# Designs tried in a protein design run: designed miniproteins, single chains, continued (3). Part 56

Each design is a single chain, and the fold is of that chain. pLDDT is the mean over its residues in the fold that is shown.

## One batch from the design tools (miniprotein)

Design m10051
Fold by ESMFold2-Fast:
Structure m10051 (fold): chain A 69 residues (1-69)
Amino acid sequence: MVIPATSIEEAKEILKQGNSVSVKGGYIVGPGSFAQEIVDKLRSEGIDAVAENPDARIGSGGTAVISPA
């Protein structure tokens, strides 16, 4: 299941429950960030995750999907 998150804390909870998370770049790392930067942030917080499209640039209208690794 894909669940929207508005913060890194929400994303971590969703991923720990085995669900994928949909994020808008500005809520986690900032506008214009790549999906891989969200993954790197989550890994720095102890969460193993992968981006569906790691080189996707998110920030204006874009949403990244991050799944448990």
Scores: mean pLDDT 68

Design m10052
Fold by ESMFold2-Fast:
Structure m10052 (fold): chain A 70 residues (1-70)
Amino acid sequence: SKEEKIVEKLRKEIEELAQGLPADERSRFLAEVDELVEKYKKAKNPFEKTVILMQLIALAAEVELLRRRR
C-alpha cells in the first residue's frame, strides 16, 4: 500500500503542476497521468509496477521543468 500512496501523491503533484500550463499542454499531461495510474492499477507483477512508477516520476519532472520555463 505504500507504493499506491506514492502513486496517488505523484498524480496529485502532476495535476497541481499542470494547472500552471496552457490548456492544451495541461490536457495532455492530465491524460498521460490518468493512463499511467490506470496501468499501475492493472499491473500484476512488482517489476511492471516499478517501471510505471518510474514513468510517473519522469512525467512529474517534465511538468516541473515546463513550469519553470514559464
Scores: mean pLDDT 83

Design m10054
Fold by ESMFold2-Fast:
Structure m10054 (fold): chain A 60 residues (1-60)
Amino acid sequence: GEKLLNQIKKKIDEIINNTKDIELAKEKIRKLLEENLEKLTPEQVDELILYIIEQLEKKQ
């Protein structure tokens, strides 16, 4: 649900903000997505992918 999506977005923010190595941050985010993919709708997965891209570009 939306609550889970917001929790995952918060975890993505924590990973990106607390991990200086961008490749390590990407690896942690991939693992987080793998653990939650079956719990999300396709539309929520697309929203998360776009969010991840935006947050990673902001870090660069």
Scores: mean pLDDT 80

Design m10055
Fold by ESMFold2-Fast:
Structure m10055 (fold): chain A 77 residues (1-77)
Amino acid sequence: MEEERKKAIEEMADTLYAVGLLTQALLDIAKEKGKKSFKDLSEEDINEAYERARELARQQGGEKVVEALDRIIEKIK
């Protein structure tokens, strides 16, 4: 009971962390490319943001956050 609840909270936290890292990567790429909107990003720019977010997840969040990020990317790709 308590352990199942903790696992659900951890999975939610990992997902929210991954969303934050992806958002940061997209904002950084948009700024670097001089674009004001994510809609102005090319497919190549978006793919670069995905790879940057994965690297940030590896460095800051660990394997569980990387797994959460990959699930998000697959859903929106």
Scores: mean pLDDT 79

Design m10056
Fold by ESMFold2-Fast:
Structure m10056 (fold): chain A 62 residues (1-62)
Amino acid sequence: MEAELVVTVEVDGKPVTVRGTARFEGDHVTIRLPDDSPEARLAAERMKAAAEAAGFRVTVEF
């Protein structure tokens, strides 16, 4: 099952909203982001940390 992820990160003092998708398969989640921009990388790091804290194994794709 896929879910849309929306995360607001701050880059150079400005809020930037990043959209991605998460695919859940058992205890594994694959997070897909639209690009490898600094905003997307910060969003990926935050999403990964949250998912790992919840007990998931995480793969990130750009």
Scores: mean pLDDT 76

Design m10057
Fold by ESMFold2-Fast:
Structure m10057 (fold): chain A 68 residues (1-68)
Amino acid sequence: SLLEAKARFMIGQLELLRQEGRLSEEAERLLDEAKRAYDAGNYEEAMRLAKEAFEAAGLTAHPSLTEP
């Protein structure tokens, strides 16, 4: 689904940032929560948590990340 694809994309971007050492401890926690929600099939919750992880990392939602 579109929600699943968006959640997966956002989580992937956050994992790349984590590998680069660019996530705060709070952002890493939120990423782990987003991955847990995704694994449970809760894609809307996964997207919300991923958005919070971006915000905790000092990144805001950008138009390129919100396109269908």
Scores: mean pLDDT 79

Design m10058
Fold by ESMFold2-Fast:
Structure m10058 (fold): chain A 61 residues (1-61)
Amino acid sequence: HMEEIARKIAGALIVVALTDPRMTEEELEQAARDLGIPLEEVRRWKEDVELANKKALELIK
């Protein structure tokens, strides 16, 4: 359980780091392929993280 959760979290963090606004769509697709994750799931993770980050910033400020 913990190992699988850790791998998914690490993958999500890597994807978020690699989803810099300067990254092209092709680079994002390549990253998704390297991780063995569907592009749709990668995009969902990015959206979820952006939402969580926005909420966290509003709580701090």
Scores: mean pLDDT 66

Design m10059
Fold by ESMFold2-Fast:
Structure m10059 (fold): chain A 68 residues (1-68)
Amino acid sequence: MVELAVELGEVAAAHRDYRTAGEAYERAAQLSKDPEEKARLLRKAAEMYEKAGDLERARRMREEAEKL
């Protein structure tokens, strides 16, 4: 259910709940079996975590995306 996690991320980001948005995109990446989609979702999670001020989690998401 990658689509539900992505939708949750989009809704949370629209409401400026960037922490929840980051967690939703991270979960969507974990559920995805397509490396390209997974990398894209991890980059979106990193962007959301940066907006939430969680620079360490953002860095980890970017590192995971670079390995795909």
Scores: mean pLDDT 84

Design m10060
Fold by ESMFold2-Fast:
Structure m10060 (fold): chain A 62 residues (1-62)
Amino acid sequence: MEELLKIEGVDEETAKRLLEHFGSLENIEKASIEELTRVEGIDEEKAKKIIEGLSKYGKSKK
């Protein structure tokens, strides 16, 4: 959850919806923009920010 909250434009409610829809952060990281936009309250711009933010987090965790 904390990784999602580090992403610009992602609030706690959006993070909860993502985790409820995909079940885990790993599944969210594997999701496409189109799959992310199926979650209520997520448009293409927010989906792109989520993918970018999680990519930055992943690079920091060797």
Scores: mean pLDDT 73

Design m10061
Fold by ESMFold2-Fast:
Structure m10061 (fold): chain A 81 residues (1-81)
Amino acid sequence: MKIKEEAFEIIGELQEYLKKNEHLLPELLKDPEFLEKLERLSKLAEELGTEEDEEKMKKLLEEIKKLVEEIKKKIEEELEK
């Protein structure tokens, strides 16, 4: 039950982090790896939203967590340039 809430809270935190760093978005959006990660995150969030199996939801949550960390790393790399 709370797995979906946790995942969408993590995604919301990433969206807030992107807002704080929106001046980096033009450069980040030129990176095909960054775009691919955002697309994958969107697909995982959609899949989690329709999933009813708790074990599959847990697996999707872990994949979302990993992907959010990878996206944050890309933002930090642009911030440090």
Scores: mean pLDDT 81

Design m10062
Fold by ESMFold2-Fast:
Structure m10062 (fold): chain A 96 residues (1-96)
Amino acid sequence: VEEVEKEKEKFEEETKKKIKELEEKIEEARKKAEEYRKEAEKLKEEGGDASRYAGHAILAVGYEVEAELYERKKEEVEKEGKEKIEELEKKKKELL
């Protein structure tokens, strides 16, 4: 019983740590996307060479995609975490 409890606590802590790391990566990617989007907007307003504006717009989209990929990874980790906790809880009940 105590061994299953310790395993559950350790797994919960590891899952929380992974989620926090992914949240930080999502936030960083979103900030970069916003920075490049604002720069693209500024270049568009100033007029001139469309290639400069397009370059910044492409980078903004790239960081948005990266943020979405980390968001999906976070959802996977949360789902796996929930399933594992349910398995450990069931195992604890069977041992009692």
Scores: mean pLDDT 80

Design m10063
Fold by ESMFold2-Fast:
Structure m10063 (fold): chain A 69 residues (1-69)
Amino acid sequence: SHHAEEARRILEEALKSSNAEVRAAAHELLRLLDQGDLEGARRAAEKILAQSTNPELRELARRVLEALA
């Protein structure tokens, strides 16, 4: 879907981050999207927002959730 394609673009940009946690999260979310697990991707992003103190990672999760809305 267009929403999944938008999320994929956001995550592909995040793979270029200098922050290892951001790159790791982007890899995991892309893996879930590649498997068609949109609900798993949403849950993973929601957990990042609930648990992470990393502002770059939180912003990534927020954008992914908006794209998958």
Scores: mean pLDDT 87

Design m10064
Fold by ESMFold2-Fast:
Structure m10064 (fold): chain A 62 residues (1-62)
Amino acid sequence: SHEELSRQVKENVEKAAELAITDPEKAKEYEEKAIELARQLGGEVAALVTRKEIEEMKKKVL
């Protein structure tokens, strides 16, 4: 469902941000998964928005 997919996007975004410093390779995998899931949910616009959100969250954990 859209709700489950949206939840998965959020979880992967949060994991990507959390791991950005301690495990950058794993963070990148979660980032790519979040972007791909977002693309499935809302197309290229959603994918771009999600990428920007991840970048902003990374700045906050630095």
Scores: mean pLDDT 82

Design m10065
Fold by ESMFold2-Fast:
Structure m10065 (fold): chain A 105 residues (1-105)
Amino acid sequence: MLTAEQRALIQELVNRLLDALENNSSREEIEEIFEEWRKRTENWTKAQKLAALRALYSTIAFAKAAGADKEKVDMVIEELIKMMEEYFPDDPEVKALVETLEKLK
């Protein structure tokens, strides 16, 4: 189960990512958001990290459906896949989510 503080952090980072997509942010700015995500979730359990990754996936899918720039959406998908593979190498649930994200490109 996520704590109230963990839910608040997920919402903060999701909002920063949506702002980055809306404001035509650079790849460096998107990478900084994902780097802060890694750093601030480092000590979370696998279940808590997976909950956060599912929230990011939903945010990206929503942004794409809302007409966000394809190049920026593709950048965000690539960074998310990279983070997922780093966190959970060879996890079948993560592999399924990666395949779903790649189809979103």
Scores: mean pLDDT 78

Design m10066
Fold by ESMFold2-Fast:
Structure m10066 (fold): chain A 62 residues (1-62)
Amino acid sequence: GKSVILAVLRKELLEAGVSEEEAERIIELLQQGKYEEAKELLIKAGFSERQADSAIEALKSA
C-alpha cells in the first residue's frame, strides 16, 4: 500500500543523508498529491529523475 512505499522512501532519504525534517516534508508533499514539488525536492536530494518518477508512479498506482 501507499504507507509501505512512503516508509521505504523515508528510510532511503535518511540513508542518503537527507535530514529528518526534509524527508518528512517530501513525504508530506507526496501524501498531499503535490508530485511536481516533491519531485524537485527528490532530485535536489540526489535522486535521479527516473528514480523520482518511478517512486511517484508507484504511489499513484497503490
Scores: mean pLDDT 82

Design m10067
Fold by ESMFold2-Fast:
Parts: C-alpha cells; sequence; structure tokens
Structure m10067 (fold): chain A 94 residues (1-94)
C-alpha cells in the first residue's frame, strides 16, 4: 500500500540519520578521551541504529499499524539521542 511504502521510507530515513549520528560520534570518540557518560551515549546510538536496521529488515512482517508505532518509537529515540549528542559536542568544544 502507499501508506506502507511511506512508512518504510520514513524508517529508512530515520535509520540513515542514526547511521550519520553514529559515524559523527565515532569520529569524536577517535579524536577525544570520552567520559563514561559520553561512552554510554555512543553505545546507546549503536544500539538504536541496530534496532532501526532490524525493524527495516523485518518491516514486511509488520502490519501498517505496527509499522506506524515503530516510526513513532524510532523518531522519539532519534530526537532524544540527537539532544544528548548536541550536549556532548558542546562539552567537547569547551
Amino acid sequence: SAEYEALKAEIAAITAELQALYDELAALRSSHTLTPEQEQLFTQVGAALALAQNVLDNLDTLSVEEARRAVALLRGILDRLRARAAEMKAQLAA
């Protein structure tokens, strides 16, 4: 369905944004000594990326309603991780 294809595109976009965030934090990790809290954030971004990839890979097993809930969940995770990454970048720039 057109709705299912739109939800698939949204999950793919969120997955790409999580990958970009992971790559950015990996670069910061390679150039800085991170605090334990910053290392935990990096681990959490990696876990979120793995979750998003798993959802995308198995999306055809989900109903439209389940896919809609997955989009909402992944958007919430991405937004929270981006906010924490912005704080981490500010701390490392100081």
Scores: mean pLDDT 89

Design m10068
Fold by ESMFold2-Fast:
Structure m10068 (fold): chain A 70 residues (1-70)
Amino acid sequence: MEELERAVREAIEAAKAGDTEAFAQHLSRAVSLALERNDPEGLKRVLRAAAEVVTDPIAQASLRAMADEA
């Protein structure tokens, strides 16, 4: 629980800083944790929350597509 929340927060902070590589790494970790827990609703919420804080429209579209596939 705490690890997933931390990964999401670190992804959001990386997005605010414009660090796309760190953002992708932290988001990937959050996705992996949600999948390991077999929680598709939690995964969708994580991805959509991340999409709301990114300013790059391509990254936002990618996150939305990933959430729809979860």
Scores: mean pLDDT 72

Design m10069
Fold by ESMFold2-Fast:
Structure m10069 (fold): chain A 84 residues (1-84)
Amino acid sequence: MVQAAIDRLRAAGDDDAVRMVDAIYNNDSDMLRDIFLSRGITTGNIVQSIQVYSDVLRHLSRDVQIQLLSRSHTDDTISAFQRY
């Protein structure tokens, strides 16, 4: 449940993580872009970007992680994430 994961991140005080998860779930590419840029992430390598925010994803259940990843990236990115 994405909303429960967002509530958990909000309780932890990680506002950037909350905004990132919410943006991914709602397919808000502009908000995602702004968050990525603020963290020094560029669009040059999606796989490397996944590594940087993998800690955010660790707060989510496996089912929610798979749901979010399937909405915003390629099959190659899913495969890379599954290796972890």
Scores: mean pLDDT 54

Design m10070
Fold by ESMFold2-Fast:
Structure m10070 (fold): chain A 103 residues (1-103)
Amino acid sequence: SELEELVKANPDATITLEDGTEVSVTTYYDRLLELEKEGVKGLGLAVAYRELGRWLESQGKLELALELYRKALELYKEANAPQEVIEEIEKRIAELEAKLAAE
């Protein structure tokens, strides 16, 4: 997959969390694969999709980032995440859709 190839090509890439903590992109990708294989849904899987989406957006992979954000939104809604989290993801999706429509 394109996501797998991008992660493997960037083994030292990190995502900076809101608290300033740096986490490797590989860590989120491995977590995503584990949770998907186990059939585990919920906030953990939603976070993995969201953070990988943020990284892909930073790499200019806007279409792939949009796909991952949409999956995160679905999972956040299923998990009854706080409205503020849902609205942030919806806003990010709308901003990416607008960028892609302008190209």
Scores: mean pLDDT 82

Design m10071
Fold by ESMFold2-Fast:
Formats: structure tokens, sequence, C-alpha cells
Structure m10071 (fold): chain A 94 residues (1-94)
């Protein structure tokens, strides 16, 4: 599937959320790699509701590795503005 630019932005936001959560728990993040993403879109009168479930591999600068499971809900309006409505991140050190 070729994602719309708005969907790509929401997936990137999920990766950034994973990196931020890992940085808060483990310290500076060296890399965050998207392993898998499930995307659902629903048209609404206010725009497109985008739900992303992403799995992200995070490596810290000190060599710790974690897996992040992210559930992110965002709204993309008619002007292409993306508003993040909710973010849930589950971190597991591996």
Amino acid sequence: AEPLPEVAAVVEAAVEAAARAAEERFGPVASAELLDAEVRTEPTPEGVLITVRATVAVTTEDGRRARAEVELVALSDAEGRVTVLSVEVRLTEV
C-alpha cells in the first residue's frame, strides 16, 4: 500500500513517541527502527481518523535495546494538519 503523506506523518509520530519514551526510561536514543505498522483510517466529517499500531526497535547510545509497542490515534483535517489525539507506548527491554 502507498500511504498518503498524512498517514506517513502519523507513522513517523509513532516512531518518535517510541524513541521519546525510551529516552525517558533508558537515556539518549541512538536509533529507532520501525519493524511493523498496522494502519486504520476512518473518514469523519472533521477529517480522517488515523489509528496506528506500530512496533519499533530502539537502541540507546549505551547499547541497551528495547521493543516499543505504540498505539497512536490522530485526526488529519481537510487542510492536511495532523492532530495527535492519544498515544500509548509499551516498552520491553530485550
Scores: mean pLDDT 82

Design m10072
Fold by ESMFold2-Fast:
Structure m10072 (fold): chain A 65 residues (1-65)
Amino acid sequence: SKEELRQQILALIGEILALIGEKFDLDLRLERGEISEEEARRRIAALDDRIRALLAQMDELSAQL
């Protein structure tokens, strides 16, 4: 149903926002010297990969609305 698809999309949006928040936290920790530049870049790259995958999944579900 469209309602089920909307709920799945909302769940994906929640996950994407959480990952964006994690990227923001890593950037802030880097600025404060709490994490190395190399480690921050590695973790942010992994988060970007996950965000891209979730956005692709969201696009696929949205096409069914």
Scores: mean pLDDT 88

Design m10073
Fold by ESMFold2-Fast:
Structure m10073 (fold): chain A 79 residues (1-79)
Amino acid sequence: DLETLLKEAIRVAEEALARGDLRMAAQSYLGAGVIYEKLGDYEKAIEYFEKALRLAEQSGDEDLVEEARKGIEEVKKKM
């Protein structure tokens, strides 16, 4: 169930942020963005990809930065 996976991804990201795990939070918000895109909620998908991008930049994870940027670009093509 995509809704259950979405709630889990957001919960994991929030728990990671509470402990200062920026990389885990970025990965989980990236997952939430992908799920919102699959649900057709493009506004929410962009919001979560942007959250992931900020955290990925702060953590220095270039692969996550690239994934988040690609996510934003792909969603904008569908709007």
Scores: mean pLDDT 89

Design m10074
Fold by ESMFold2-Fast:
Structure m10074 (fold): chain A 75 residues (1-75)
Amino acid sequence: NKYNEEGKKLLGEGKFEEAIEKYEKAIKEDPNYAEAYYNLGGTLKLMGKDEEAKKYYEKAIELDPNYEKAKELLK
């Protein structure tokens, strides 16, 4: 989970592409890590990549239905 935390730090610094790389590494290490999919989707949304963000939000919800925020973002 170190990569997810690194990604969150990079996102806070406005380093979107680097944050994406870290979230992708988190997913590679744990493919069922719902938070990493949610954070990747959020980063893509901030970059204006809404269709790509939606796919990751859907995956986060599939892995953890308690991601209520992801459900709202699919509307």
Scores: mean pLDDT 80

Design m10075
Fold by ESMFold2-Fast:
Structure m10075 (fold): chain A 59 residues (1-59)
Amino acid sequence: SPEAERLRRAAELLRETSEDLLEEAKRNEAKWSKTTVEALLKMAKGAEEMAKELEEKAE
């Protein structure tokens, strides 16, 4: 269905965002404060969890 297709596309973008945030945190772990790095990791986890919810709704 068009709705399921849109949800899958949104989930894909959220997974890409999560991966980008994880790589940014990894690249900057020695340069940025622990608080900033932890915030990026938390955002990445949130994006991953939202992607899973959208994938479940698309089924």
Scores: mean pLDDT 87

Design m10076
Fold by ESMFold2-Fast:
Structure m10076 (fold): chain A 73 residues (1-73)
Amino acid sequence: KKEILEEALKRIEEIRREAAERIEEALAAGDEEKAREIEEETVEEIKKILEETAKELGVSPEEAEKEIRRLKA
């Protein structure tokens, strides 16, 4: 159980880190629209990870998110 949550947290952190770098690059290029699109895609990817994690643990996505939040505290 803990390993699954840790893996999910690690994936989410990687996605956020990559997104932050891409957003900075887009903004530096003056492409605010692309930065917004990256933010939206990032939210969608994180939701998918939460849904997969929840399914694997047999809980709701909301409960999975709560557990991951506790883990990173």
Scores: mean pLDDT 79

Design m10077
Fold by ESMFold2-Fast:
Structure m10077 (fold): chain A 111 residues (1-111)
Amino acid sequence: EIEKLKKEIEKDPKNAEAWYKLGLEYYNQGKYEEAIEYFEKAIENSKTLLEKAKALFYLGAAYAHLKKYEEAIESLEKAIELLDTLDSEEAKALKEQAEIALEAVKEKLEK
């Protein structure tokens, strides 16, 4: 899957979905530094607010795994801000997940 996604990106470097999926593959393998780079590319190339918010959510989650709690909070707050402007069920569900994640990260930062 990773090789296929890298080939898609070589053909179209503005493909936000391919960058996002590549980020998820590395995230699921515990490779959080590489996942962050790919999620940043997904955010940069996103065509919709939902695409950008999804990448921002996982960017925050990856930062939290690396104990970079300030960066995690910033990314999650930005995701919530974007999701709050959307009326879809997917956006509502992701906003609830992001709010739970944000609260957990804030607790870690204060301890």
Scores: mean pLDDT 87

Design m10078
Fold by ESMFold2-Fast:
Structure m10078 (fold): chain A 100 residues (1-100)
Amino acid sequence: SKEIELLEKAIEILEKARKDPSVETFRQALEEVKKLLEEAKKMGASPLVIATLEGIRRDLEEALELLEKDPNSPEAVKKARFLIDTALALAYITLYLLKK
């Protein structure tokens, strides 16, 4: 399924950002997720897949904003990591639903 492939790519992007959390890595992840979201919209993906990718994009944007405002804050890094974990959970749940 093309939709499954899009979510697996999103998970790969998020797992990479999780392992190396930095402003640059999060900025790259955000750009890659935005491209996946545009691909999903162009192919007419289900509302569930589009909503999932939009949720992931919002979490990455919020995480990036937090890190850019205070990159040396342990609290900002902790919140950014929580947001990436939330995005991953959303992606995995949607992937599970699509495999049924």
Scores: mean pLDDT 87

Design m10079
Fold by ESMFold2-Fast:
Structure m10079 (fold): chain A 66 residues (1-66)
Amino acid sequence: SVEDIEKLLKDESVSVRAVAAAEAPGYVEKTGDLRLIEPLKEALKDESEIVRREAERALERIKEIQ
């Protein structure tokens, strides 16, 4: 669900946040639910470069779906 992915995007683990960002586009593609766009934009400000990179890739992929 959107709530589950939002929680994972704010997890204390860098690896968990990165995986959540990577999985977000697949959820948007399957459901058409765009509510993850704002949480992903917040993830662009994450303290981890890896999380920021995955959020950027996720947002680019969502643009291709839209």
Scores: mean pLDDT 82

Design m10080
Fold by ESMFold2-Fast:
Structure m10080 (fold): chain A 85 residues (1-85)
Amino acid sequence: SLSGIDGAVQLVKAAVYIAIGDYEKGEKILEEGSKGNPDMQTALGIFLYDQGKYEEAIEKFEEALKLDPNNKSAQENLKKAKEKL
C-alpha cells in the first residue's frame, strides 16, 4: 500500500475539517489514521496539545517516535508538552 500518499491525503483532510471548526471529524480522521503512521500520530498529538490535553499529547508524540525516532516535529512537540506538566 502507498501508505505515505494515503497518510498525506488524510492529514490534509483532517486539517481542512479542523480549519472549518469540525474538530470532532478532524480528530477522528487523525485517530483512525494514526495506527502505524508517525506523521498522523504527531498531528494528533499537536491537536491534543492545542486542546490542553498534555499527557495524551505526550503519549502520541512518544508513539510517533517509536515508529520514527528522527521525526523532528514529534521531538520538538514532545519537549514542549513535557514542559507543560
Scores: mean pLDDT 82

Design m10081
Fold by ESMFold2-Fast:
Structure m10081 (fold): chain A 56 residues (1-56)
Amino acid sequence: SREEAIRELAELAGISEESAEAVVENPTPTVIRVASHDTGVPEARVRELVERALRA
């Protein structure tokens, strides 16, 4: 589900679910790249979780 993907992103990145949801709601290449750099999560993994949330 969307909520499960958001929670997984939040847990993986060490950020709040609100912050993870903001990335999913504005999934531009710039936002994904910034989230990756700030959290140390690979950009491809952030993109995968965002895409999973959007598909749900």
Scores: mean pLDDT 82

Design m10082
Fold by ESMFold2-Fast:
Structure m10082 (fold): chain A 67 residues (1-67)
Amino acid sequence: GPAAEAAARLAEALGGSGAGAAVALQINGTKINLEGEAGEALRRVVEATREGGPQAGAALVKDASRG
């Protein structure tokens, strides 16, 4: 689904390609604080998406959102 696609794209950008995602986030004009628990949660989604594919990342996002 769209959450899995977004997670996969972000995972690719933050995991190794980097530059494109940084620019895209900047263009959005949103200041995202990726420190502490927010950064940790994002890192886990990135890892899950890389290892298990987009559906795995989406499942983890759902689980994290529940608590």
Scores: mean pLDDT 53

Design m10083
Fold by ESMFold2-Fast:
Structure m10083 (fold): chain A 59 residues (1-59)
Amino acid sequence: SDAEEARRLIEEAAEAAKAGDGERAIRLGQKSLELGRRANDSEAVGRALAVIGEARKLL
């Protein structure tokens, strides 16, 4: 489902950010954000926005 894929992408984005790959983390977070919005999953949307914000600090 879109919600499950959003959750997986959030975890991948978080791992990319931990590894210092801000550009990859932003791309994964943006895809997760789109899927979370389509699924009407407010928790996934919030987590995706948080990861994108943290990843932007790495750039």
Scores: mean pLDDT 86

Design m10084
Fold by ESMFold2-Fast:
Structure m10084 (fold): chain A 57 residues (1-57)
Amino acid sequence: SRLERQAERLRELGERAEAAGDLETAGKAYSLASQLYRELGREDEAEEMLARARALS
C-alpha cells in the first residue's frame, strides 16, 4: 500500500541518517515510521521504530 511504502522509506531514511550521525533526523524519521506502522496495524514494527527513536534521545 501507499502507507506501507511511506513507512519503509521513513525507516530507510532513519537508518541512513543514523549511519551519517544525523541523530535528530534519524529520530524524527523513526518516530514518523512508527506512527505509520501503527496506522497499518503492524505493532511489532511500530514498537521497533519507536524504541530506535527513543534510543537516540
Scores: mean pLDDT 87

Design m10085
Fold by ESMFold2-Fast:
Structure m10085 (fold): chain A 55 residues (1-55)
Amino acid sequence: GPELERKIENLIKGAAQLIRDLGERVARQYVERETKELGIEERAEELFEKALELA
């Protein structure tokens, strides 16, 4: 629903910022943790790739 889409968008933006500031390793750990908490850990690779494109 809209709440999940908003959280996913914020996750991608947050991960992109982490890639720029702290590097890919920290950002990947963030994406894995956040996707697991949202119950969408199967999408971690997809959303990390989107963060890389945005970074």
Scores: mean pLDDT 89

Design m10086
Fold by ESMFold2-Fast:
Order: structure tokens, then C-alpha cells, then sequence
Structure m10086 (fold): chain A 73 residues (1-73)
């Protein structure tokens, strides 16, 4: 509930600040987070997304796992 909602919001906001506006974010109750980027996302964008999610988790005092994937259209 509240933890997952906070993680999803923080990660989404950080991704949008990095210009990754097409990202989709899912958060688990244990603090783990998944980020889905468009199929044409570059390796640099994947790494930016991972770093943004890790920083968001750190800002919340969490050390959950971050998974970043490309999804087909």
C-alpha cells in the first residue's frame, strides 16, 4: 500500500526529470521496483532509469531491488 505508492511516485518523478516520460513503474510492498521502458530505449536510458530508481529508493531509506526492462509496443 503506502510504501509501494511512495516508491512508484518517487521513481516516476525522477524518471520524468531525466526525460524518460514514457516509462512505466511498478512497485512491490517490499520496496522492490520494476521500470519498463519503450522497446527502442538505449542502454544509456536503461542505466539512467536504474540509477534514478536506486536514488529514489535511497531517498526513502530503502534498498530494494531495481529491475529495468524494455517492453514491446
Amino acid sequence: DSLAAQVRKAVKEMLEKEGLTDARVAAASNGDVGVALPADATDEQIEKARKAAEEALKSLGLNGKVHVVRVPA
Scores: mean pLDDT 80

Design m10087
Fold by ESMFold2-Fast:
Structure m10087 (fold): chain A 80 residues (1-80)
Amino acid sequence: MELLPGFRVEKYVQGEHKVKFDGKELEAETLILARRGDELLVFILTKEGVLLMKELSEEEAKEDEAARLVLEKGEPAEPS
């Protein structure tokens, strides 16, 4: 599955999770991680139905709380 041209969904997390975006604490309903090479997109669907997007490098994603949550705890987009 691709969300944008060249960006493939790697992992996702469903259920209520608290994440920070631009210094604000948000209650996320769904988190999605998509990748194109070393470029990552993190989509955050809030409980209020607002869709937020972060564009991160692979190194920036290791330090980002939302990206790390999806990378470490997320389910693969391609179940075998």
Scores: mean pLDDT 74

